# Designed miniproteins, single chains: the designs that were tried, part 37

Each design is a single chain, and the fold is of that chain. pLDDT is the mean over its residues in the fold that is shown.

## One batch from the design tools (miniprotein)

Design m1268
Fold by ESMFold2-Fast:
Formats: C-alpha cells, structure tokens, sequence
Structure m1268 (fold): chain A 110 residues (1-110)
C-alpha cells in the first residue's frame, strides 16, 4: 500500500521549472503532514541516496501511482518514502505532470 510519510526531492540543477516543481511539491507535502527534504545532487549521488534511504526513486514526469503500487506489492511492504528526481532539463510539461503525480500520491496515501 502507499503510505507516504517522507518525500526526498533531488534537483540536478537550480533551473526555473525544477525549482518551481520542488517548491510546489514541498507545499503539497507540508499541507499533507508529510516530511520533505530538498537536495541539489548529481545523478551518481541520487543513486547513493536512494540506496541509503531504501526509497524508490522516480524521474520527473515518469512516475505512475499504479507503478508504485506494483513495487510496494512486490516488496510485500508499505511504501513510506519516495525520492523524486528533477533533471536539469525539466520542462513545463514534466513539471506539471510531476506536481499532479505528487498530488495524487498524497491523496492515495492513508
């Protein structure tokens, strides 16, 4: 089941759409009572952070709620932590899709 309690947002670079997306996600998470952390990291550091936190990482615009439910079911556990990677080339469409995904994710969590 999806029971998100922590979101980790990783920006590859402080580009306008990536920064705006991170801020909108932070506001949504805070309103839902979910812990949120924001990091400026390259892709190699994202992979390390993902491994250390035991979280699933998703790229901007690529994530689906059904995909995350499938991962949680395969692991036999609730998904409580998620890492969202915002590439330097994050455009307006990817930004909007990522915000919509997070809004749906928080609504689907308990």
Amino acid sequence: MLRIRRLTIVLEAETPHAVRTAEEIRELAEAAGVEVEVYLLDPDEVERLQAERGSVAVAAGAATLEGLRTIAAARGEDLEALTIYLPADTDAAAAEATVAFVRGLLAASA
Scores: mean pLDDT 74

Design m1269
Fold by ESMFold2-Fast:
Structure m1269 (fold): chain A 65 residues (1-65)
Amino acid sequence: SVEKIAEGIASLLVGLFGVPEEKAREAAEKAARYLAEGDVEKAAQSLVEGGGLEPAVARGIARLA
């Protein structure tokens, strides 16, 4: 489900990348929605813009989710 994908990504952003919980949740929910639509590139961009991740790292997370 989109919710479970979002929670997984948010947990990764907080635990591994030190992103604040509120920002991690917002970025993860937006990314999960794009992943549900099959748009990996927009999902990665959401993680860069909301989570502050490097583009290569964001794309890697989006492709593995």
Scores: mean pLDDT 83

Design m1270
Fold by ESMFold2-Fast:
Structure m1270 (fold): chain A 87 residues (1-87)
Amino acid sequence: MTKIVLKFKDYYGNENELVYELSTDEAIQQAAAVIVSLEKSKEILEALKTDKEKAAELAKEMEKELEELADLEVSKKVVKEFLEKQK
């Protein structure tokens, strides 16, 4: 059973951890969606402070990436790349 640990800073700058067990294809897709959402949401929130148009573009890119996660191979790649960054 493979576990993934997601470390992120929330909107208020607090450090948070989320642990997923990658026991099913659905769990892998959910973990990938959380990873994409956390990374893109941070970029959108930072852009929103200075450039609302840039924030809107980033939000559309996030929607596209989340739609691509319906492909299990894309979700597996996202999770694998995230795990490699944690080394």
Scores: mean pLDDT 74

Design m1271
Fold by ESMFold2-Fast:
Structure m1271 (fold): chain A 80 residues (1-80)
Amino acid sequence: EVDELVEKINEAMAELVDALVENDSDKILEAIDRIKELLKELGRELEESAKKVIEKIRELAKDKSLTAEEKQELITKVGE
């Protein structure tokens, strides 16, 4: 169960990275919302830590000063 959620989170992270490369705002928001939903399911007791990761990902996705490649790199580092 937990392993399935982790796998889905990894897939959603990959979708976010692909959406950032394409610079597709709708896909970026969809991927972020999916990650948020999966993280809520994975660990409600760890919600504060999950919220920090999601917030940083959202901020990076919205940053117009960053190129799609730079956003991809930073999102990957945040997910580590």
Scores: mean pLDDT 70

Design m1272
Fold by ESMFold2-Fast:
Structure m1272 (fold): chain A 93 residues (1-93)
Amino acid sequence: MSEEEKKLYVEGANKLKEGHIYYVQGDYDKAIKAYEEAIKLLEPLEDYPEALKVRAQALELLSEVYKKKGDEKKAEEYKKKAEEAKKKAEELE
């Protein structure tokens, strides 16, 4: 990764951690925002397995938050996206 790509990776990972803190506190709306920001920061890094894995984690946690909010449709959509990201990461390794 370039220095700019490394910065996006670190910022994305930090947003994932921020989202997890909100999730544990029960602030699901702030958790969703942080996970969405993590996913957005990691999107340009789609060819890097390490970035895909962090993005997959954010997608899985976003699925869990929507499940807790009773949005089964969004929960399944994000679960599927997480599985696709994991598969792509495995194919690149």
Scores: mean pLDDT 86

Design m1273
Fold by ESMFold2-Fast:
Structure m1273 (fold): chain A 93 residues (1-93)
Amino acid sequence: MDADIAAARAKIPELAAEFLANREKDPAAQELLEKAKKEGLTPEELAEELAKEENLSEAQKEAAKLALEALMDPSKVEEVLEELLDARAARAS
């Protein structure tokens, strides 16, 4: 358990760099950013709309909110990845 989480945390800088590179090249990510900017949506509001459209669970909605926060603010990518790993650790049986 701890070794798995520690290995994932060690990859955060690599995953953050990959996420940022993919964000710039992903048309779907750019479309979400344009929608948020045009409609003045926060990451939380955009996650609520996505959850309603895709019938996401509460856990999936929280993960989507964190992902959208990272997508809309690149400086928060590492923080969001740590929060997602903390959420995973908290749900471990």
Scores: mean pLDDT 69

Design m1274
Fold by ESMFold2-Fast:
Structure m1274 (fold): chain A 81 residues (1-81)
Amino acid sequence: AEEERRKAQLNADLVQTERDIADIRAEISKLEAELEKLKTQDPSDPEVQARIREVEHRLTVLYTALGLLEAAKDFIRELLK
């Protein structure tokens, strides 16, 4: 009874982690598309340069979060064995 409850919780955590990974990957794709559009604009425009820096910073944060979530997913899968 207790083991089945723990496995159910780990499976729920795995599903949530996989959804979080998918959501972050979707946000990364959106920001990568925005970055490519910004690169086609005037590179001397300080507003364009500021937005590029903001998008690049956000992408760095999301790539880090993605790495941590992938590690968490692997850990949960190991616990389910």
Scores: mean pLDDT 86

Design m1275
Fold by ESMFold2-Fast:
Structure m1275 (fold): chain A 79 residues (1-79)
Amino acid sequence: SSEEIEKLKQQAEQTLNQTLEAVRNKAPISEINALLSKLNSLLQQLASLMPESELEAFLRSLQPKVDEIIKLLKELQAE
C-alpha cells in the first residue's frame, strides 16, 4: 500500500541519518553494522513494493549520504 511504502521510506531515511551520525561519531563497528543491516532490510522491502522507476528515484535521493557513509566507514576500517 502507499501508506506502507511512505512509512518504509521514512524509516529508511531515519536509519540512513542514524547510520551517518554513528559513523561520524566513530560509534562501535557492531553498532554501525547493525544500522547498515537495518537499512539494507528496509531498502529490500521497498524494492519488493515499489515500481522500478520510483525506487531508482528514491535511491538517487539517498545516494549522497550513502556515499559519505561508505567513504567514512572505509576510513574507520583502514589499517
Scores: mean pLDDT 86

Design m1276
Fold by ESMFold2-Fast:
Structure m1276 (fold): chain A 73 residues (1-73)
Amino acid sequence: MKGVPGYTKEEEHLLPEEVQKFFEDPRVLSVLVTGTHILVTLKEGTDVEEVKKTLPEGTRISEENPLTLVVPR
C-alpha cells in the first residue's frame, strides 16, 4: 500500500508504549491513533480476520479499507 496514514514500525518510538505493542505482529504495516479509535493497517496479502482475533473485543474491519482494523480505545 502506498501513502499509508499513521506511523510505521520504524517510527514506533514516536508512539505511546501501549500502541507500540501492535507492531509485535509482523503483519502490521502502520498504526494511527485517533481521539476515539486506533487504526491498525495490515500489510498487503495478510489474513485480516486472523489478525482481528488477536486484537481487543469490539475491533472491526474498516469500511473504507479492508486491510485496516478499527480498535476501540
Scores: mean pLDDT 75

Design m1277
Fold by ESMFold2-Fast:
Structure m1277 (fold): chain A 97 residues (1-97)
Amino acid sequence: MSIADQLKRFIRGFVIQTARFAKQGYLNGLLTPEQVHDALSESLRGLQLVLKQARTALELGMISQEDLDEVEKEVKYAEELIRQYAKELGLEVPPLP
């Protein structure tokens, strides 16, 4: 499994699932606004980690520019999804650096 494949799996399997769980838990009355805010913020932190790792992997010649572009597209999709969830719930979350 390539580094790019591992990073895309982390986005889909951890970051997006955490955000979806947080939204569902809030709507079902299982999570407080603070808990949802924390979960969405952690999801965004996960995307920051992925971007940092992908950029470092490119600098080290471990992935191609095409691989980085694919990871950045997945990050953008996940960020937009998380921000959409925050907006729907009336919550503010930190920007990606």
Scores: mean pLDDT 82

Design m1278
Fold by ESMFold2-Fast:
Structure m1278 (fold): chain A 67 residues (1-67)
Amino acid sequence: DDLKKAKEKLEKTKKEAKKLVEEAREEAEKISALDPSNKDSADLYVSGVEFKAEELIKKKEEELKKL
């Protein structure tokens, strides 16, 4: 059942996306703690990961809606 597999993949993608964002934030905090001049770059990196994670989830939701 393609619909069931798509739902399972969406759920997995949501969990992976949350982990990626959390890891990115943790990494950014470490970078900023070591060198505050890198804070803007670290914040931009986190924003990029958040945006990409949201887009991946939306794409999977759209795939599911088409099934």
Scores: mean pLDDT 81

Design m1279
Fold by ESMFold2-Fast:
Structure m1279 (fold): chain A 69 residues (1-69)
Amino acid sequence: DGLLKAAEYAEQNKPVEAGKAYHEFQQKEPLPEDLRKEVEDTIVRFTLGVLSPEEAAKRLREVAEKFKK
């Protein structure tokens, strides 16, 4: 649920809270390296303003689905 919480914060245009939610999730349930890189790239691009809140949230949800299989 930590990735979905990060996506929720991204939709609310809260990049700091989104990053914290991801960090807490990663400490409890580490993502495989490829999915981790995808999430970190998404958060960085969102923080830099190159991804919209909606696009960042969508990408975070897609990673959550891939992790669930």
Scores: mean pLDDT 79

Design m1280
Fold by ESMFold2-Fast:
Structure m1280 (fold): chain A 66 residues (1-66)
Amino acid sequence: SQQVQQLKEQYDILQENLDGARRMAEASPQASPEDAARFQRGLDAMERKYQEAGQQYQQAQQQLLS
């Protein structure tokens, strides 16, 4: 369904963004502890959104399979 497709698309986008942000952190370490902490808060927020989107996508898939 279109709804499941949209949830998958959102989940995939969030995964790519999170993976990209993590790679950037490894390639270009933050200059200060404060900048590092701010960046880590951003990563934590992205991880929460990614997990939430994953749960929504799984739930929608289960509804189609049931």
Scores: mean pLDDT 79

Design m1281
Fold by ESMFold2-Fast:
Structure m1281 (fold): chain A 68 residues (1-68)
Amino acid sequence: SAAYEAELAAIEAEAEARLAKATSPAEAQAVIGEALQRIAALGERHGLSREEMLARAREFLARAEALL
């Protein structure tokens, strides 16, 4: 849904901005962990399948790792 995509984009944008400013591996790991929890909760609230949630998590992780 449009609401799901907008909330997902906001979570990812915030996480990417925080990762760009992270000064340690521990800080980066915390940001990624928090974002993954928020993405999982969002998917559950919108009734996404396990496969859809895993695809979204993988897409986020690929983008996040590019910032490390």
Scores: mean pLDDT 84

Design m1282
Fold by ESMFold2-Fast:
Structure m1282 (fold): chain A 87 residues (1-87)
Amino acid sequence: DVEALRAALAGVLTEEHRELAREVLAAVKPEDREAFRAQVEGVLARGVELLRAGRLDELSDEQKRTLGVALEVHRMLEEEERRKKLE
């Protein structure tokens, strides 16, 4: 699950990942949000598969960083949906 992946990468996740995720999300045009969400979910699905296979440690620092940013983007998208529902 994505939460298990987030826990496994907790030591790699930093404030820089949050800033980068915020910048990337802000740059996505409204008409591209659905395609972007699907792309992020695809990246996370591959990460979860690697975690289940015990191969997460085989990822390079660059790949772990990309996965960390994707995790933060996913969390922010979930927060946006929650906020919109609470309005």
Scores: mean pLDDT 76

Design m1283
Fold by ESMFold2-Fast:
Structure m1283 (fold): chain A 91 residues (1-91)
Amino acid sequence: SLEEAKEELIELLEKIRNGEIEYPGYELYEMLKKPEHHEVINKLFKSNNLPEVSIDKPVEALEKLTLYLISLPGDEKERLEKLIEEIEKVE
């Protein structure tokens, strides 16, 4: 479900924030290959007036998510916390 996909993305981002993930980009890429997880990120993009990315382009979705994260104010931990909050708002 979309709700389960949100929970899995949030859990992964929390582990990344805590330094528990060796390859954050790879783990996010694997999530973005899944239709429901990809849909959560597209809804995040839409809410921020960013164009959607096709499910066939998970690398482009990851690059766009990374650019969005870097655009947020604060340090790396604060940016990840803000991204988690934005994903929690996705409906």
Scores: mean pLDDT 87

Design m1284
Fold by ESMFold2-Fast:
Structure m1284 (fold): chain A 103 residues (1-103)
Amino acid sequence: SSMERLIEKIKESTVEEANRLIAQYLSAAAIQAIGVVIDVQSPEAQALLDQLRTQFSQIDTLLASLQQADEQGNSVQVAETLDQIIQRLREIEEIVKRLEELE
């Protein structure tokens, strides 16, 4: 899947490149979600967009933690924080798929 390719690339990247890839994916997901909400105009679509915004806020916090761990040379904390970000990216993929089903 496209998500598995993104995850593999994130894991192979520097923290700086991983941040860039994550930001690019979140931007694309936000654009797609907003498009669905404009087209569908339902309370269900709005609730899914609100869930997506919550996941974005959690990733922002995790990205700050990731940068701090990298600056401290804490490879264990870098790996653990990346795993948490990956879990949130999978939840975002699920929300986006549910939005697409509201066509």
Scores: mean pLDDT 88

Design m1285
Fold by ESMFold2-Fast:
Structure m1285 (fold): chain A 102 residues (1-102)
Amino acid sequence: SAARARAQQALADSLAADMAGFDARIADTQARLADASLSRPELLALQIEAQLMKAMARMLAELDPARAAETQAKIAQLDALIAQIDARLAANPDLPNVYRTF
């Protein structure tokens, strides 16, 4: 329907505007990852944020094929960032955990 097409375009425009901020957020996350003292909850929070950004980029790739190359490039950057966080979590099982319930 015309209403559905308008809603999809509005969502694509909103996601594209959010994606314009992704470079700054990726850089901020990478800067935070330089801190060797990050706790497990802090690393998990960064992982969740990166996964949410990836989900938004994937939605934009589906809604706006004209931006497919740009969105796929951001997905690749976010995959690399998630892999870096996962590798750090795996390499440091004894990371400080201020939210440990045990």
Scores: mean pLDDT 79

Design m1286
Fold by ESMFold2-Fast:
Structure m1286 (fold): chain A 70 residues (1-70)
Amino acid sequence: SEFEAAVEEIEREILREAILQNKMPSKEEAIRLMAKRLLERGFSEEQVIDWLQRHHGLSRAEARAIIDGL
């Protein structure tokens, strides 16, 4: 899917940046970066919330808090 392809591309971008900086982001930092970049690519808040719930085990409230904190 288009969304799944974007997630994989963003994961590769974050990993590439981490290698260049010789610093691995924390799980929380990586999740925030992915959410931000998905929204910047034009995906809806609802798509990002669903992804956070399904793939990272967050509640809807926790996922909403991440987006609101971007």
Scores: mean pLDDT 84

Design m1287
Fold by ESMFold2-Fast:
Structure m1287 (fold): chain A 76 residues (1-76)
Amino acid sequence: SPEQEKARAELDRKVDETIARMRALAEAGAPPEVIDMLAASTLSDIDIAVDKGLITPEYGEELKARVEAERARLLA
């Protein structure tokens, strides 16, 4: 559906922007809590989209895995 296509495109963009922002914050020496809050916000948006049926659970898991992998890498 058009709504699902739009939601998928918006979440793809948001995940890419979140990852880029997390990297920039880490390079700038931001506290770990700031990076974690940014990741958590994006993970919440993905969960909401899955709950609303805008994206599949499988695609939601893929997007969450990307955010979680970057968070883990930056906070290690």
Scores: mean pLDDT 88

Design m1288
Fold by ESMFold2-Fast:
Structure m1288 (fold): chain A 88 residues (1-88)
Amino acid sequence: SRAEELLRAAARALEAAVRALEAAGLDPAPVRAELEALRRAVEAGDVEAALRAFGRAVRTVETLLGRAAEAEELAERAVKELREAIEE
C-alpha cells in the first residue's frame, strides 16, 4: 500500500539519521528505539502508531542536534507532511 511504502521510506530516512548521528559522535540509541517502534507499527498495519513513533523519532533527532526548542514543531510538521502524503 502507499501508506506502507511511505512509512518504510520514512524508516529508511531515520536509519540515515541514525548513521549521521553516530558519525557525529552522538548516541543514536533513543532514535533507534523509536525506529523499532515505527517498524513494529508498520508490520502491524497501525498507521497512527507508526506516525506517532515517527514524530517521536524526529523530536529525538532534533533534540540530539541541539534543536530542543524547535523539536516539537519540527516533529509536528514532519508528521503532518507524511500524513498528507499517505492520504493523497
Scores: mean pLDDT 88

Design m1289
Fold by ESMFold2-Fast:
Structure m1289 (fold): chain A 80 residues (1-80)
Amino acid sequence: SIFDDARAYFDRYDTDGDGTLSIAQAAAAIRDYLADQGLSISDAQINAVLQSFDTDGDGTLTRDQFVRAVYRIVQQARAS
């Protein structure tokens, strides 16, 4: 499922095991996943969604925030 894939990509990019990804790391993980799925969306749209899930404004996303962001981005990419 998309949720299982999103969790796997989070774990891959969380190389220091701190339980968070920076916006840049999250964007890279999402681009990699979208490419694997044959989907495309602009970097600006990816960053806008990621920033909207950064509720603390600290520049990082938790695993749950990342999974929700991936779901929204994939829905947008498929709707395009």
Scores: mean pLDDT 81

Design m1290
Fold by ESMFold2-Fast:
Structure m1290 (fold): chain A 119 residues (1-119)
Amino acid sequence: MSLEEIVEKVREIFREAGLPEDVINLYELIVKHGSPVQRAEVLLTAASLAVDLAKRYVKTDPEKAKYWLNVAEQLLKEAEREVEKARADPSVSPDTIARLEAGVERLKKEVEEAKKLIE
């Protein structure tokens, strides 16, 4: 995804989750200008919320469920890229990297579980 597409999807997810616009604007700034660690944390949070939205819509709107699942998969992929950038930064602690990697692995499992419900 382009940076512009990532920003749009993150804003859409946090708005659907009911976050105030000023908080959504803060997350946009982090996605555009934050550190790889900060970007990874925001992207993992957004992807997790997208999985929750996909599961919510499974029975009522299957096309919307598939849309949010696709968004979750794309944001997870972008989060993995930011974790890789964080790993390349010698100022980032190994404990921080381990926490981000654990978040990625947990979310991969949640995406696979959601896929089974949507198909």
Scores: mean pLDDT 88

Design m1291
Fold by ESMFold2-Fast:
Parts: structure tokens; sequence; C-alpha cells
Structure m1291 (fold): chain A 90 residues (1-90)
């Protein structure tokens, strides 16, 4: 389990999307009852991507539909906490 303020490495995208990226960022919020994690993308570091860094980050931010540059993890996303605890949004 990840907590607010944790530094995480996470993967976004699935086999059905044109976006695949691996990011290092901080957890902005966690809703444990809805199994929902919100990532602060404002200081995110792109580690790996299929495409250009700028386009991939913009596409992730567009997926959030939020004005605060946060990213909401979706079903199938994988997150690794600073303790290497894997989380899947299933």
Amino acid sequence: MVKKGDKVIFHVGSASTNLYAKFEAYVADVDEKKNKIIIDMSKAKLLESLGTAEVTIENVLKETRRPDTSYELKVGDKVYSKKNIEFTGL
C-alpha cells in the first residue's frame, strides 16, 4: 500500500492504449475505499516511454481530466512505492 507523500515508480498504459510510460513521482492522495491513487505529475520524472517525453507526459495529464496536474491511476496501472511495494489498480 502507498501513502500520501510517498515517492513511487509507476507504469501507465495498457496493451489497448498508444501510451506506455514509466514515471517517478509523488503520491498526492489515496482513497482506500475506492482503491484509487492520485499522483502529483507536476514534478514527475519520465524514466521510460514509447515516444517523446513531453508528448507522453501531456497525454498522461490529459487522461486525468484534472486542472491540478494530478494523474489518477486506472485499472491495470502498476505502482511501485519507495519500498518497492507493487500496487495494481484492479
Scores: mean pLDDT 52

Design m1292
Fold by ESMFold2-Fast:
Formats: structure tokens, C-alpha cells, sequence
Structure m1292 (fold): chain A 89 residues (1-89)
């Protein structure tokens, strides 16, 4: 399904952008506001509010650990949440 593929691609892109923001943003509060904004956009695009807390969890992980391993884990967290949302519909 092309729709499912697009939503998963959006999840990976959003998580990647969050990883870049975590490395470049000097203000943790501004980072959290940006993470919340991206979480709202992703939840709306996917059509499931349940992806929002997973995205915020990924954001906090990246804020505490900017490593490549944490970035991969963050992408997996967001991708899994989107997959679960898509499975319900």
C-alpha cells in the first residue's frame, strides 16, 4: 500500500529531523517545543494521536544521548508506533 509506505517514510524523516535538531539546538526547551510540533504534525499525517507519545519518547532519548545508536533506536521507536497505528486501520 503506497499510503502505508508514505506514512512510514514520513516517520523515518521526522525522526531523522529530530536527530539533527537534537545535535544542533543549544536550548533544550526549544528542542522540546520543536519535538512537540513535529509530533503533532506526524500524528495528524498518520491519523493516530498514539504516535505522539512515542515520538516525544524518541526526542527525550536523543536529547540524553546524541549517539548514532540512539538515533537508530529513536527511528525504530517512531517507525514501530506508526506501524501499530496503521495496523489498527
Amino acid sequence: MIEEEIKLALARMAASVLGIAARTEEDKEEFRKEAERLAEVLAKAVGDEGVRPAFLEAGELLLEDPSEEAREEAIEIVERAVEEALRRK
Scores: mean pLDDT 76

Design m1293
Fold by ESMFold2-Fast:
Structure m1293 (fold): chain A 74 residues (1-74)
Amino acid sequence: SPQALVDRYIRDARANVDLAERALAEGDVPTAQLYIDAAERLLDFVRSHPLLTPEQQAEVDEIRARVAELRAAA
C-alpha cells in the first residue's frame, strides 16, 4: 500500500539519521553528510505524499528536526 511505502521511507530516513549521528560522534564529517543527504531525500519524498497520518507527520517532523540539528553540528 502507499502507506506501507511511506512507513518504509520514514524508517529508512530515521536509520540514516542514526548513522549520521554515529559518524559525527566518530569525527567522520564526510560520512555523516552523506547520511544526512540521504535522510533529506527520503523525507522530501514523504513530504510530497498527500495521505500522511498524524502519527507519520509527527515522526517526519521529529526526523526533520534531528536532520537540522545534525546539519548545524556538521
Scores: mean pLDDT 85

Design m1294
Fold by ESMFold2-Fast:
Structure m1294 (fold): chain A 82 residues (1-82)
Amino acid sequence: SLGTKFGEQAVADGEAALELAREGVEMEKRGDPRAVSLLTAAAILAAGAIFLGELAKKSGDEKGAELGEKGIELGKEALALI
């Protein structure tokens, strides 16, 4: 279903955002100028994960709602690191 696809994409984007946020924060700590690009990409992916996750939750699809919630949590975790 479309809800399940939105939920799957929310999880994928959220996981990617969290990985980039962790890498970017470590780069920033050591003064690496590439940190700003990774943190910016992490913020964009995290916002996208939250948006798609909310759409998945509103789809009426139980699997989509579960994946959507996971994507939202991952996106929020990534934003909390930045």
Scores: mean pLDDT 91

Design m1295
Fold by ESMFold2-Fast:
Structure m1295 (fold): chain A 73 residues (1-73)
Amino acid sequence: SEKLDKIIQKLTEAYRALRRGDLKRAAEIVIEVAKEINDPEAIKYAQESLENPDREALEKAIRIVVEKVKELK
């Protein structure tokens, strides 16, 4: 799916942002993806990390998004 490939590409960008320590950019990307898949829990954790930098919350949001993307097959 073209939409799924685009989501996977965005998640790759989020992981790259995390690796370089750009928590704000990673959170912004995760919020975009979470909105596209309509996952309110992932949006919540990513939004919390954007307001108060929390790598653990952001990693949890990414895990939720990855799990949801796997379910879309």
Scores: mean pLDDT 79

Design m1296
Fold by ESMFold2-Fast:
Structure m1296 (fold): chain A 78 residues (1-78)
Amino acid sequence: MSEEEILKLAKELAKKLVEEFGVEEEKAAQIAYLAVKLINEGVPKEEVIKKATKLLEEEGLSKEKAEKAAKFIVEEAS
């Protein structure tokens, strides 16, 4: 996947994070970009979910919501 394709997919997933989980738009884009990039590099899904969950918690989501959101974007990115 090209860098532009990664950014495009990340922006689409970021919109879902904003709409379904209430994450701030630019932060959602950064988190989605990281998740898509790591999945494209072959990083294990569990590791990507762990990293995305931590970042989503920093944006004010509860642990439960952050984990659900992280799992959602990782499944969509795969």
Scores: mean pLDDT 82

Design m1297
Fold by ESMFold2-Fast:
Structure m1297 (fold): chain A 70 residues (1-70)
Amino acid sequence: SSEDEKLIEELKEQLKKVKELMKKMSKEEAEETYNVVNRLLDEASKYASDEVKKELEKIKKELKEEVLKI
């Protein structure tokens, strides 16, 4: 739906911002940020469509990769 498309685009925009912030963090700060965001994404997934759930899982993987680069 157009609502899911808008949500996915917003999620992608927020992901870019979080990645930029993580690049300025220590490993410990980035790990804590990942844990907090992961919990929020898990909570959001309870109310999400299958398409949004797939995007949330992709976001989790990309954030984990950013933590591993530190």
Scores: mean pLDDT 83

Design m1298
Fold by ESMFold2-Fast:
Structure m1298 (fold): chain A 79 residues (1-79)
Amino acid sequence: MEEAQRALDEAHARLAAGDYAGAARAAAEARRLGLKVEDPIKGTGLALDGIGLALDAALRARAAGDEAAAAEALAALGG
């Protein structure tokens, strides 16, 4: 749980810094770690938060013209 929360915190920090690719990677890691959380309710919440952050990162990256970061974030949502 702590590792998934750290990944979410990192995603938020990177998104605030304008590192959309880094935010997308951290959000994808939060989703992956959330799915491994023993408490399925908490794990699902962490995974959904990761999905939301990855989508936000993709939209912000596209608005900034960073198509590579947008593609990476969308891949994290679809895979």
Scores: mean pLDDT 76

Design m1299
Fold by ESMFold2-Fast:
Structure m1299 (fold): chain A 87 residues (1-87)
Amino acid sequence: MSEVMKEILEKIEEVRENPEDEEKLKELRDFIISNLEKLSEEEVDQVELELVGVLMETTNPKARELLLEYMKEVADEYHKLKEEKEK
């Protein structure tokens, strides 16, 4: 597991502990997007799986909406990187 992946998982745990903290959700999203190039395909798949896990545990409507938006942004940015770099 890369250092970046460890930090992402740590931030995901912080979000799970504080699901109403919009700043932590934004920080997680910003960190993932800024480091997508450093993640392997398997690590990106793991991040998306972990985010789905958070979504399934989240009952607050506002937090769910933000998480869904951020998951879409992460997926969109990753697909752009794959198309531009042929990976």
Scores: mean pLDDT 79

Design m1300
Fold by ESMFold2-Fast:
Structure m1300 (fold): chain A 90 residues (1-90)
Amino acid sequence: SKIEKLEKLREETVEELREKLKASEEEVELVETALLLFIDYLEKNPDASREELEKARDEIIEALREKGLSEEVVEKVRETLERMIKIHEE
């Protein structure tokens, strides 16, 4: 199912942040929360346009930057959100 693919991508992203980017537990928790909220948004808005999803992505990225996350972590989250949008479009 699409939800299983989205949840898998969330888990893989969180693991990469811990193992490869050495993100702090605070950064990991903020990212996991943001990705869970985005997945919930996709489930509640199955007919959301690409433009609406890209705006939601950009708002999440800006919020994470404002919370002081590193640019390397923010870039990884952007990549994950873009992949989630592609999965939603399937």
Scores: mean pLDDT 87

Design m1301
Fold by ESMFold2-Fast:
Structure m1301 (fold): chain A 98 residues (1-98)
Amino acid sequence: DTLFTPEVAAAIAEALYEKTKDEEAKKYLETIPEKASPELKELAKELVRAAEQAQQGDLDAAVRAGELGIQMLRLSGQTELAEKVEAALKKALAAYLS
C-alpha cells in the first residue's frame, strides 16, 4: 500500500511547492489542502531540506530524511507502518556498511 497518508503527502507537497514553486505540488495541494496540519508542514520542510542534502551525497542527511519521514508517519497515527519503515531503514544501513 501507500507509504504516506494523504495528510503526510499534502504536507510534503506544500513544502516542495514553497521550495521549488513546482506546479505539480500545487495541483496536489488543491486536491487535499485541509488534511495537512501545521506540525506536519514543519516536519515536511525539514524532510525536503534533508532530502536535497542527501541527493548531494550526504549520507547523514539521507538518514535524517528517513527519520523525519518516520516521525511524520507516527504523527499521522501510522505507528505500525513507522515501525516497519524504521526496521527497513536499519536493514538498508547495515547492508550499506557491510
Scores: mean pLDDT 69

